# Designs tried in a protein design run: designed miniproteins, single chains, continued (5). Part 94

Each design is a single chain, and the fold is of that chain. pLDDT is the mean over its residues in the fold that is shown.

## One batch from the design tools (miniprotein)

Design m19464
Fold by ESMFold2-Fast:
Structure m19464 (fold): chain A 61 residues (1-61)
Amino acid sequence: KADLLALADEHLAAAKAAAEAGDAETAIRENAAAYDAFLAAGQPPGAYHAALARVVPQVTA
């Protein structure tokens, strides 16, 4: 569902912002919420990993 994909994108953006701010707990929580939203939208885990790749450099740095 498009609404769930939009929600997943919002959670990924929040995770990126939290990681850049040094808030690892919020970043982990937001990434988990994004993953759940992708699964609820009927997306395979691979779709989540592709989306996560857009923020991973900021999260892992």
Scores: mean pLDDT 68

Design m19465
Fold by ESMFold2-Fast:
Structure m19465 (fold): chain A 60 residues (1-60)
Amino acid sequence: SLEEKAKKLEELAKELGLKLVINGEPTEVQLRIAAHELLEAAKANPEAPEEVVKELEKLY
C-alpha cells in the first residue's frame, strides 16, 4: 500500500508539472511529507486542476 501511495503521488506531481523523487522503499513519514509539499504547491498554483487538489487531500 505504501508503494501504491508513492506511485499515486508521483502521478499527481506529474499532473502539476512537478517531479517527485522517492529514494528507496517509501516510508509513511516520507509519503506524508511529499503529500503535504504537493498539496501546498497545488494550492499555490491557480492553474492546478481541482481534482488533483482533492486527490492530494485524500492522501494527506
Scores: mean pLDDT 77

Design m19466
Fold by ESMFold2-Fast:
Structure m19466 (fold): chain A 98 residues (1-98)
Amino acid sequence: LEEKARKGDVRAQIQLGFLYSSQKKYEEAVEYYEKALKLTDYKDAGTLLNLGVALKELGKYEEAIKYFEKALEIAKKQNNEILVKDAESALEETKKLK
């Protein structure tokens, strides 16, 4: 998985980001989510949401809010009700921490 992520496989980068996040290795999770997002021109709402969660866990609330807002905008355009609800919930919770 890590070898494929290093070679630019977007799906492997997202999977590795999720794996690091599940291990509470949030700095590594952010690194791989950002790599995947650069290759997808920041249009993957799910990965934007996951990046925001990892940033929130690192105490980077302003950055997390920015990515949650972008995830929400894209999810609304795609009519993805599940991601809209998840992004709105994440925004509300993170804004309370500021």
Scores: mean pLDDT 82

Design m19467
Fold by ESMFold2-Fast:
Order: sequence, then structure tokens, then C-alpha cells
Structure m19467 (fold): chain A 60 residues (1-60)
Amino acid sequence: MKEYFEEVKNIVENEKDPKKQNEKFLELYKKLREKDPELAEKVLEFYMELVAKEYQKKVA
């Protein structure tokens, strides 16, 4: 199964540079938005949650 949520997790896990991580996510988001805007919005929310949790761990 090709799940866009798994791709987002892979981006967050493999790319620790916040700028590059955001760039990779934006590429995925643009592709997904063209195919399924509703799913793109859900994936964006999921990405924001993962980034917030990762950032909190580094700052805390």
C-alpha cells in the first residue's frame, strides 16, 4: 500500500534539517494537492503535528 502518511513519516525521520524537511514535504504536498486536495489538507495537518513533536523534543 502506498500511503502518503508513511511518506511524511519517512521525510520527518530521514531529514533532520528543518529547511530541507519542509522542502521535501512541500514537494509531496504540491503533488497530493493536485490529485486530492482533501487528503493533502489531512497530510499537512499530520506533518505539522510531527514537526511540532520533533521540535519540542529538541528544545526541551
Scores: mean pLDDT 74

Design m19468
Fold by ESMFold2-Fast:
Structure m19468 (fold): chain A 68 residues (1-68)
Amino acid sequence: SLEELARQGAERVAGLARRIAEALGEKVTRTEASSFGDYRAVGVATSAEKKVTATVVGGEGSVEVTPA
């Protein structure tokens, strides 16, 4: 189903955010995934000190690292 494909896409983006946070030396305590149709997916990985947000919109990806 489209809902399952969207969920899987968002989970992959959340997995990417987690891997980026771990590569930065952060211990991930929480991950969150959100999808908006099949065109936008957001993944967030949160540590004690930082939050890594990965966003995919219209085939383009961006990553933001902010204080938690």
Scores: mean pLDDT 78

Design m19469
Fold by ESMFold2-Fast:
Structure m19469 (fold): chain A 70 residues (1-70)
Amino acid sequence: SSEKEYKKEIIEAVKKRYEELMNDKNYSKEEIVEALEVLKDQAKKAYPNLSEEDRKEVEKVFEELLEKAK
């Protein structure tokens, strides 16, 4: 369904941004964590367009990336 594609696009965009932040030597671990928290808040604005299951999957991706950034 279109909702599943939208979820994948959000997850791919978040993972790509995480890789960009991790590969940028100008960003500290603390700054990467702060940037991920901002992205998480922005992603919540898309939640009305996602199913509950898709929202939980997006939240899990953010939690995994935040753990890796520490």
Scores: mean pLDDT 79

Design m19470
Fold by ESMFold2-Fast:
Structure m19470 (fold): chain A 100 residues (1-100)
Amino acid sequence: MSPEELLALARRRAERFEKEIEEIEEKVEEAKKTGDKELAKEALLEAEELLGLIELERAVLLRVAERLGDAETAAAIEELFDPLIERARKLIAEAKEILK
C-alpha cells in the first residue's frame, strides 16, 4: 500500500463515519425537540459504539502510516479523524443531558 492509497482509504472511511455521525446528530436534535428519552438512549448507544469504531480505525490507519514512515500521511489521518472523535463525544454529552 502506497501513502496515496492509504490516504484515499482513510478519506473513504472518514466520509462513512461522517454520515453515521450526521444520522446520530439528527436523532439527538429530534430527542431535544420532543423530549423523547428512548430516542436519546438509542442515540447515546449509537454514539458510544461509533466513537469506539472511529478510535479503532484511527489507530489502525496511523499504525500503517508509521510503518510506511510517512509523517505527512499520519498528520492527514489525524486531521480527518480527530474532528469526528470530537463530534461523537459531543453527541454522547448531549444525549446524556437529555436523559437527566
Scores: mean pLDDT 90

Design m19471
Fold by ESMFold2-Fast:
Structure m19471 (fold): chain A 77 residues (1-77)
Amino acid sequence: MVSEEEKRELLERAEELINSRTSLSEAEKAALLADLRALLGDEEVVERVKEALERGDLLELQNVLGVAALREAVARV
């Protein structure tokens, strides 16, 4: 189970990584952070996000969140 404090820490680290990339638009940054915020209830997502952040790999972070969002949408119907 992921604590509220752990979710906030991961969001803060992701914001730092995203904000270090000047090539991303404000809308792209907002979308990534919204996806992350929605998906941090899943322990598998948390582990993969931690790995992406440790590597500083923004593309891997985007891929993890995109796949998880699709899986969650399918799982609800």
Scores: mean pLDDT 71

Design m19472
Fold by ESMFold2-Fast:
Parts: C-alpha cells; sequence; structure tokens
Structure m19472 (fold): chain A 91 residues (1-91)
C-alpha cells in the first residue's frame, strides 16, 4: 500500500527506495502514486529521481506536469533528460 511504500523511501538502501518507486508506478490510485513520486524527487540517489520522473510522465496529471517542469532544472543531466522526455509524452 502507499503508506508502506512511503516508509520504504526512508530506507538507507537506495535499491529498496528504487523498488518502492517501481511499486508506486503500479498503483491504480493516482493521488497516492503522486504522493510517493513527489517524495522520491527529493531522493539523494540520481536513479531514484530519474525513475520518479518517468513515473510522473506516466501519471500525466497537471500536478505531475508541474513537478516535471521543476525537474528540468535538476543538478543531474540524466534526471533533466528524463523530465524533458516525460514532458514530450504527457497529454
Amino acid sequence: NAEELLKKLDSPDPEVRLEAVQEAMKLTDREKRLEILKKALQDPDVEVRRLAAIGLGALGTEEAIKMLEELVNDPDPAVRRAAEEALRHVR
């Protein structure tokens, strides 16, 4: 559930946090999915933030689009590229 995935994002292991984002992308509840992805954008691990950008693109809500617009300024070029790619595919 969303509460358990939010707890996994507090794990010291980046692999566990990455798995939490992967699981969040499978949630049917868009609001809960957005909440988890939003928290993942603050993650210190580049791969976690990159996957969160992909997840926001798949979500495609107005709130997700706004978060992607902020992510194009991420310090890591791979995260910026993922956000730009996601924005191109959002309807």
Scores: mean pLDDT 85

Design m19473
Fold by ESMFold2-Fast:
Structure m19473 (fold): chain A 65 residues (1-65)
Amino acid sequence: PLAALLASLQALVAQNPNNALAYTLLGNVQSLLGDAAAALAAYKKALALNPNNSAAAAGLANLNA
């Protein structure tokens, strides 16, 4: 279930705050749950950690479109 995946990803980013992939996945799950504000924050964090993260950039663009 998405709720269990969300909890796991929140724990992962708490333990690995420099993991851009984990923030990208967190943003994707939050977007699917309809939490646009949380998804936006997660994608921005992923891009701050890795500006060349195409997956996070695409997620952010789709969220704002």
Scores: mean pLDDT 81

Design m19474
Fold by ESMFold2-Fast:
Structure m19474 (fold): chain A 97 residues (1-97)
Amino acid sequence: MSEKEKKLLEGEIKEALGRMAFHLGLYETAKKLFEEAAKLYKDVDKKKAAIALENAGKAYFKLGKYEEAVELYEKALELDPENEEAKKNLELAKKKL
């Protein structure tokens, strides 16, 4: 397995665990897992990195950390400017500031 393939697999596992943690209401655990997935993806798959950052932002939003959620959604849109879900979530988070 190449280093790129290994990072993609590790990122996908962390994303899956992050989604599970999020659905269980474990938002502190979810944000950490999504941030770790984004770090693994950043140099190998920009769209997957953007989705992971968006999901981390959603976890911060659930924790009432709206400034951090805004920053993460902006980073997600820097990597994937056409992500409509991230645009919507960014506007919702900004309304909380």
Scores: mean pLDDT 90

Design m19475
Fold by ESMFold2-Fast:
Structure m19475 (fold): chain A 80 residues (1-80)
Amino acid sequence: SAREELKALLLKAGNASGVIRAFEEALKLETDPAHQAELREAIAYIRAHLDEPLETLVEGAVALLSEETQRRVLAILKTP
């Protein structure tokens, strides 16, 4: 699923700062305001929960993204 692929890519960042950078890169290329809003909420969630394990941060952040936003972010992050 797009959710599981996105989580796997984000976990490869190795830390919360890396996950935030991945979402910020997706946000730069995203043109849909609704998707941008969800990405900003995901970034804010990670910043608010930095004491949590990385897997928990990734799970919580991705859960804030709709399935359409998850697919869009995955497409952006997989583009060379």
Scores: mean pLDDT 85

Design m19476
Fold by ESMFold2-Fast:
Structure m19476 (fold): chain A 72 residues (1-72)
Amino acid sequence: MARFEELERRAERLIETMPDLKDELSRIRDLAIRHNRVESFVDFMENIIERRDNIDDNRVYLQQLNLFMEFI
């Protein structure tokens, strides 16, 4: 399978874990695709999910992703 196709699939799966933020995450994913940073987006989301036991609010994911997109 193509590596980029697997990265997009992983991104969709990660977005599915946060349904309340799906619309915003999909927008951020689209921007990452446009800027050829899907791999960075996936890595960033995986790092946040790994720290889930230290994240009380789902809005922390949104805030971190907004910072990621503002930076790129």
Scores: mean pLDDT 65

Design m19477
Fold by ESMFold2-Fast:
Structure m19477 (fold): chain A 72 residues (1-72)
Amino acid sequence: MEISPEEEEYLEKLTRELDAQFQEFSKLDMSDPEVREAALKLLELIEKLKNAKSKEEVEEVVEEIREVLEKL
């Protein structure tokens, strides 16, 4: 149940990319309720990603993040 070295490297890279993308969301119009709701959902998913224990869990969370981003 431990993250393998390959999975750890993948998770770190992905987490950094998401952190950078979250910084870009600070430029979005947060007065829009839909944008605000999406931002909150992304924060929830990022927290899930940090707690992921396997590559499979990471993949599922990333897919959900992409779905939220597609709606923006």
Scores: mean pLDDT 69

Design m19478
Fold by ESMFold2-Fast:
Structure m19478 (fold): chain A 88 residues (1-88)
Amino acid sequence: MEPKTVTIHYDGDLEKLKEKMREAAEKGADKIIVHLHNADDDIDKIIEMIKEFREEYPEVEITVVADSSMSDESIKKLEEAGIEVKRL
């Protein structure tokens, strides 16, 4: 059986991102992919939220997909926080 993967696009609303991630986990997602576009200004808040989410749902795998709008500094912060990051 292939893992149930849910992709969520960050639209600048951190509370909506949290809600969508919780809904995905409650529906049995094995993996959540968070797509970041032009989110450098929010990166520290996103990292904090992902850390809190991992404490609540430790069995759910989280991967961040960052497009070319994201800085290398933001990617490094995500990786230093122990988050899997893939560049588009």
Scores: mean pLDDT 83

Design m19479
Fold by ESMFold2-Fast:
Structure m19479 (fold): chain A 69 residues (1-69)
Amino acid sequence: AALDRKIAELEEEIKKNPNNADLYYKLGVAYALRGDYDKAIEYFKKAIELNPNNLNAKALLKTVERMKA
């Protein structure tokens, strides 16, 4: 599926740029869209760790955690 290709592309890009917070944020969004909330939470936490000012990542993390609970 197109989403699976996008996830694979983002994972390869992260291998090249492991400190790019935006890539982890995008990967979190992609996993959330797949319903893979555990992976989404993992990547949103990593995005926030690298960029604590990403308010969208913080908001989506709280949303996904509530959906999983």
Scores: mean pLDDT 85

Design m19480
Fold by ESMFold2-Fast:
Structure m19480 (fold): chain A 63 residues (1-63)
Amino acid sequence: HMEETEKKIRETRKNAAIEAARDLVERQGLTPEEAVAALKRMFPNLTDEELAEIEKVAREVAA
């Protein structure tokens, strides 16, 4: 299946968004919800499911 390339590109974009979420929480002191809202604006192509996973990572970092 030619889905392998799409999967890798999607994983790369998602990883970049996760790193941005960690930075927003750790360095800028945003709440996980605020970080997710900021990322939704910065990366409008992220799905609600991807945003939920990013929120989970942000919560783990904030804890």
Scores: mean pLDDT 76

Design m19481
Fold by ESMFold2-Fast:
Structure m19481 (fold): chain A 109 residues (1-109)
Amino acid sequence: MKPLTAEDLVAAGRDYAAHHTATEEEIQASDRMLEALRKVDPELAKRVEEARKALGNDPTAYVAATLFAGLELLARRGIGLSPELQEALDNHDFAKALELITRELERLL
């Protein structure tokens, strides 16, 4: 796959924000995952921060951008989605999905 760009993250964030409103749990979970991303892959974290800036102050859009970046990093590292993570994604429990991805990222530290 081509490297995930800030433009890809902006597009994903806009699409998500058009159809969803982020919960406070999702916002807080996305901020925790961005902190983990800064430690594991600073360049990817920088692209997420650039995408968040381009999306303005829309918390729903930046939750989506952060989630997409975390999934991309797991894919690049050859880390498959656990059954629990897949179930969270299928159920649109994005707060749980973000927390599970964050745990996998922290294992890479």
Scores: mean pLDDT 77

Design m19482
Fold by ESMFold2-Fast:
Structure m19482 (fold): chain A 82 residues (1-82)
Amino acid sequence: MEKLLKELKEALIKGDVEKAIELAKELVKLGKSVEALFVISSVIDKVPEEEKEKVLLIAKGIKAASEGDEELAEKYFKKAEE
């Protein structure tokens, strides 16, 4: 578990949005949405400026999934991939 959260942190800092989305989806599946959101909040200032909007979309996707809105979560994740 800690390994996935660490990988998410590293992907976010590097601006690897594709990897961050993959890890976010896996963490949501494992019921670790709150921990994933905490990681995003803790590193948002270190995310490359050009990728911050996409990272915020990932956070919205995780939040929607945690609230049981899988359709809204998928829309946000898809938007972050664009």
Scores: mean pLDDT 84

Design m19483
Fold by ESMFold2-Fast:
Structure m19483 (fold): chain A 82 residues (1-82)
Amino acid sequence: MEITFTPEVRAILKEVGITSDKVTLGEALGAVLAYLTERGLGDREKRVFDVSDTPLARILGRDRIPVDDGEALKAALLAHQA
């Protein structure tokens, strides 16, 4: 199922080359993880991504995202549908 996200989420997707108005949840999740990884925001010892200095902190309502918690990240993205 393709989803239209808010402009704030779409700005993050564009940073990793996704320019479509509609994407699948899986594509959006993969894009956010690529964004976090490309910026070196992962803390392997704590097993979290620190997003406090990115627009993702406002979008997701939190400063840290567990690296292994794809379901929590999916739920946060679904809350930001247009």
Scores: mean pLDDT 76

Design m19485
Fold by ESMFold2-Fast:
Structure m19485 (fold): chain A 96 residues (1-96)
Amino acid sequence: AIAPSPFSEEELKKQRERAKKFIERVLAFIEALLARSDKEEYSLEELEELARELGFSDEEIEQLLGLARGLDTDRDGKISREELLKLAEGLKSMLD
């Protein structure tokens, strides 16, 4: 018998499915945010409030804000509409 892998193929598939669902939800979030507001910049607090309104869990909100902080290169607590659109394009590529 071959020694078992630390992760089964089934566990890896579940991890991929969870990641895909999270990415799909983040895409829906970005589309909802951009549809509700014509602002050029969005605060991290505004992102958190909308994510909570859309039913994101505290863990998912933390992950979303982590992605947002990665886009906030100036560390001003704001993300441009252009940066959100670029994130959406990158996330769409991850689903392919």
Scores: mean pLDDT 75

Design m19486
Fold by ESMFold2-Fast:
Structure m19486 (fold): chain A 100 residues (1-100)
Amino acid sequence: ALERALRALERAIEDLKELLEKTTDPEVKKKLEEAIKKLEEAKKVLEEKGDLEAAKEALNVAIEALKVLLKKATTEQEVADIIGRILQIIGDLIEIDLAE
């Protein structure tokens, strides 16, 4: 569970940072920056205290940021990419719950 959660947080941080570099929308940028900060804080708490609930909460914040980006998507390819990222995080959340 711990290693799965750590990997999920690291992947989400990398994915959101890539999207942040490509975004010009101030609302999306703010939501991505807030989600990245939450994910990085949760990673630290997970490494120091093994707090799986903090990891799960931060992953849900990442999903909400991706939903804001999805509303601003203009191409089918952008929609598919964002949905794929959301589904990956949902899969990680399910695996964390099953590994407890």
Scores: mean pLDDT 83

Design m19487
Fold by ESMFold2-Fast:
Structure m19487 (fold): chain A 73 residues (1-73)
Amino acid sequence: EAERHAELGRQYAAEGRFREAGEHFRRAGELYLEQGDNEKAAEYFRQAAREYIRAGDFGEAIRAGKQSQELSL
């Protein structure tokens, strides 16, 4: 499930659909966090933040970036 969302995020980003890409990367991060994979969760929250910046959704970008930083040591 988590990897499916990561793949959808990559596909939407390639299509220039940055808002949808960010939402799917955020969902992948949430699912990896639920699995206890904090490293992958941080990576996908970072990718979500990047896609939200491309979409001009700075509020979601800040939120996802903060989640990524909190999971990194």
Scores: mean pLDDT 86

Design m19488
Fold by ESMFold2-Fast:
Structure m19488 (fold): chain A 100 residues (1-100)
Amino acid sequence: MLTDADVLAGVAAIYLAIGNLAMSKGDYEGAVELFKKAVELAEQAGDHRLVAIAYLKLGEAYRKLGKVEEANKYFQKSLEHARKAGDEELVKKAEELLKS
């Protein structure tokens, strides 16, 4: 059944896609705002996997802006939510980004 949480998760995924497009165009500040919106919607949806993806993308955008401390903060949040989701691939990716 399509729930309100499913709708919120779907809209979060759209913000992730638009944020990725902003990243590809070098609009890192715009990408940050889009990924922050994706985090809000994913959290409202209760989708730990989607929250982890959104935080990981937010960290990548902050890294492109040279904001290393903010990037590491969001990679750490991504790792925490990836562990809650049981997503081993996302856990590995977040750990790898924190070690670089």
Scores: mean pLDDT 88

Design m19489
Fold by ESMFold2-Fast:
Formats: sequence, structure tokens, C-alpha cells
Structure m19489 (fold): chain A 86 residues (1-86)
Amino acid sequence: ASRADLLIGLAAAFARMAIYFAKRGDLETAIKEAEAAIRLLRESGRPETEEPIELLEEAIEAAKEGDLDKAIELLEEAVRRLDELL
């Protein structure tokens, strides 16, 4: 596995943690986990990560607005896209 694949795998794990906390109403922690995922994806340098990053950014905005259902849906979509890259 390349360094980029490892970073993408770690980002997927952080995105899954974001879903876990969002489903429990801990939107502050969910946002922090999603932000960590974005940072790792940007560090990977893979252009295919742009769509997952956008979905994670939209999920963070939904979470900041208190839209828990939308945040979870966007996080789950981001995880699906990241799994396709591994």
C-alpha cells in the first residue's frame, strides 16, 4: 500500500467515527473527526479525493446547522466514496 492509500484508509476511519458521534448527537466531536478526515485526504494528494472532501465539508456545514439527518447522510456517502478508492 502507498502512503496515499494509508492516508485514505485513516480518513475513512475518521469519517466512520464522525458518523458514530453524529448518530449520538455529539455533533461537536463529529465535526472534529470529519475535519481530521479532510486533512488526511488533502495530505494524500490524490485528485480522486476531491469529491469525498466536498461531501465531508457539506456534512460539517449540516452539523453546524444542527441538521443531524443530513450530516449523517453526507458522512455515509463520503465513506462509500472513500471505500471505492481503496
Scores: mean pLDDT 88

Design m19490
Fold by ESMFold2-Fast:
Structure m19490 (fold): chain A 55 residues (1-55)
Amino acid sequence: TERERRREAILEEASGGVYEIAGAVYRVVGDEEKGEEYERKGEELARRARERLAE
């Protein structure tokens, strides 16, 4: 349903934010490769959320 699609988009966006925060933490502790990987995953989730909400 429309409500379920919006809920999924919100969860994907929230998950993306968590991955971005984790990526920032990894960069701060010096794990650049993991930081970059988590940032990329966060961006992918945000992109999917935007596509899901596009009309």
Scores: mean pLDDT 75

Design m19491
Fold by ESMFold2-Fast:
Structure m19491 (fold): chain A 62 residues (1-62)
Amino acid sequence: MARRVVTRVTGASAPLPAREVGLPEVSDAEAREAGGRLALEVLAETPEVEAVTDVEFEVRDV
């Protein structure tokens, strides 16, 4: 079954927009790895974020 990973990164002064990606039928480890890559992409696109307080991943079957 297809999977979806939702990644939310919270900066010290403000929450950042949530990112999500659809995935084929992959392992839990691969889904969490995809979530980690999304978090890195968010940080790369928001260089003004001085400190990260939280990173959350949610893996869903869709």
Scores: mean pLDDT 75

Design m19492
Fold by ESMFold2-Fast:
Structure m19492 (fold): chain A 68 residues (1-68)
Amino acid sequence: SELEKLAEKLGKLLEENNGIVTKEEVREIIDSLDLSEEEKKRIYSILDKYPEILNRDQLVLLVQEILE
């Protein structure tokens, strides 16, 4: 599923960036996926509640909210 690809790509980015991911990097990954406009809008609305820089714990919470 595209959401599983999102989680995998975010996990790899977190490892490559010493345990942090930027909100912009998350948006770039979302935009690279074959998601509907409605699904992208939902995910962006969730992401907008998070800070500009996400640590591992914040990223885990973000992914959990997206998968609901």
Scores: mean pLDDT 83

Design m19493
Fold by ESMFold2-Fast:
Structure m19493 (fold): chain A 65 residues (1-65)
Amino acid sequence: MAPQPEEAQKAGEEAYELAKEGKNEEAAEKIAEAAKKSPEAGAAAGSAAVRAGAVEAAEEGGLAG
């Protein structure tokens, strides 16, 4: 049985692009859709979106000085 790694990665990349654009609601929706296919895919997409959010937060605040 196979949570598809490619599907999870694609969902994570799309969520990353949406989060980068500031569209966090759409990013969350992409993660939720991946989770409907498999819990593992949802977790992988969620991790990718969290990384994107952390990077953006650091860019806006942490490295501004």
Scores: mean pLDDT 66

Design m19494
Fold by ESMFold2-Fast:
Structure m19494 (fold): chain A 66 residues (1-66)
Amino acid sequence: TVEELEEELARHPDNASVYAGLAVAYLRKGDYEKAIEYAQKALELDPSNPVARRILEEAKKALEKK
């Protein structure tokens, strides 16, 4: 859940995978702006994170068609 990922983020604030997980969770909730925010944070920590890059593209595409 988002709450579990936020708890992991509090314990490991420099973990790109946790930010990518939050981006996935917010994308699934339809909160595209938060999905973009967390995906960008994941990419700041790990530019090669494939999940974050994919979610960033999907969320931006969804937001552009709102």
Scores: mean pLDDT 79

Design m19495
Fold by ESMFold2-Fast:
Structure m19495 (fold): chain A 72 residues (1-72)
Amino acid sequence: HMEELKKRIVEALSPLVDKETAEFIANAAALAYEQGVSVEDIAKAVRDLLLSFGVDEKTAEEAAQKVAEVLR
């Protein structure tokens, strides 16, 4: 369920961002997914959010792709 989904997203993001950021993104992405937001829109939101946190563009894009792969 939602907890397992969050765990999978955190594990996917662990190599790219710190644990607190990964957990925050996982909570937001899992909630959006449960509410019926498209995987594509969630990936875009993850990228934009990470960029706003000061994460570089390449890492933000990689993170968004990994979140999309977990949600597919």
Scores: mean pLDDT 84

Design m19496
Fold by ESMFold2-Fast:
Structure m19496 (fold): chain A 57 residues (1-57)
Amino acid sequence: SMEKVRLQTLLGLYQAAIASTEMIIERSKDNAALVAQNQKSLADLQARIAELEAQLR
């Protein structure tokens, strides 16, 4: 279905965003505040992926 294709596309985009955020955390490890902010963003992206995976079933 078109809905399944849309959800799979979004899943891929959020997975790419997680990879980018993890890279930023690694490169910014000397800045505790920036690391904490990006860890919160990472948790939000992970929650969005979990919702998409639940819809894909």
Scores: mean pLDDT 84

Design m19497
Fold by ESMFold2-Fast:
Structure m19497 (fold): chain A 121 residues (1-121)
Amino acid sequence: MDEVLERAEPILRELLLEAFTKENIPPEAAEEFTRLLVEFLKAFPDDPVLAIALALGPVMEKYNISDEQLVNVAKILGEKLGVLTEEDIQKLNEFLEDPSKRHLFYEVFRKIVEAVLAEAA
């Protein structure tokens, strides 16, 4: 797992930098999110949703990232990787309409992270 995460980190960083830039989020946010995400994936290998939530929370707060920007980032990444279904897009839209459903965003983003880890393996 750690060797896969070491290979995945530069891929995640490049993908997140591109998506964050398209949504006018500072590149420093993409770099910080990538570092935290890899750290928490190493700490919680059996709970990628928890790793994503722990990495994303501080970055959203620090850089004032909106829910709309996050959903657009996930859509950009999902389209580039070819891993999101129509059901996944619906989950992202449901979260955007109801912030209490943030767990749906984490479920979709987990699929994106798992796709990058598969490419790195």
Scores: mean pLDDT 87

Design m19498
Fold by ESMFold2-Fast:
Structure m19498 (fold): chain A 60 residues (1-60)
Amino acid sequence: SKIEEILKEGEKKIKEIEKEADKLVEKDPNDFEGLKKLQEEYEKIVEETNEKILKELEKL
């Protein structure tokens, strides 16, 4: 379904950000600016994914 595709896409993007954050912390645990940017990307993906799901639900 379209909702399943949206969820899978969002999940994939979130997992990539989590992996990038882990690598960043391992490389430089004091890179707070880099971690903040990854957090902002994470929040944006969650927001966009939820918005897309809500739009699909409105069609039902």
Scores: mean pLDDT 83

Design m19499
Fold by ESMFold2-Fast:
Structure m19499 (fold): chain A 84 residues (1-84)
Amino acid sequence: MQISLSEQPIQDLPSGISLGVVDLRLSDGRRIRGTARYSNLTGILSSSVEQGGRQRQIGQRQVSSGSDDLLLQAARDAALGAAR
């Protein structure tokens, strides 16, 4: 199966929020967006997925830092998990 994955640069939003976004395109024409959101005020990392006009929160956990690698990995995992 051929998969095309596009990572967006990490966005640092006001109020201490960092956002990672990964877009996944599948050979069957499906497009899935994984999003990871980190709040440096609460230490909470949340991940969500959007596909076919439906949005679902996948999970949340407390972490000590919101590194770019952690955010992109969480967004990627959300998108790939929804592709199954």
Scores: mean pLDDT 79

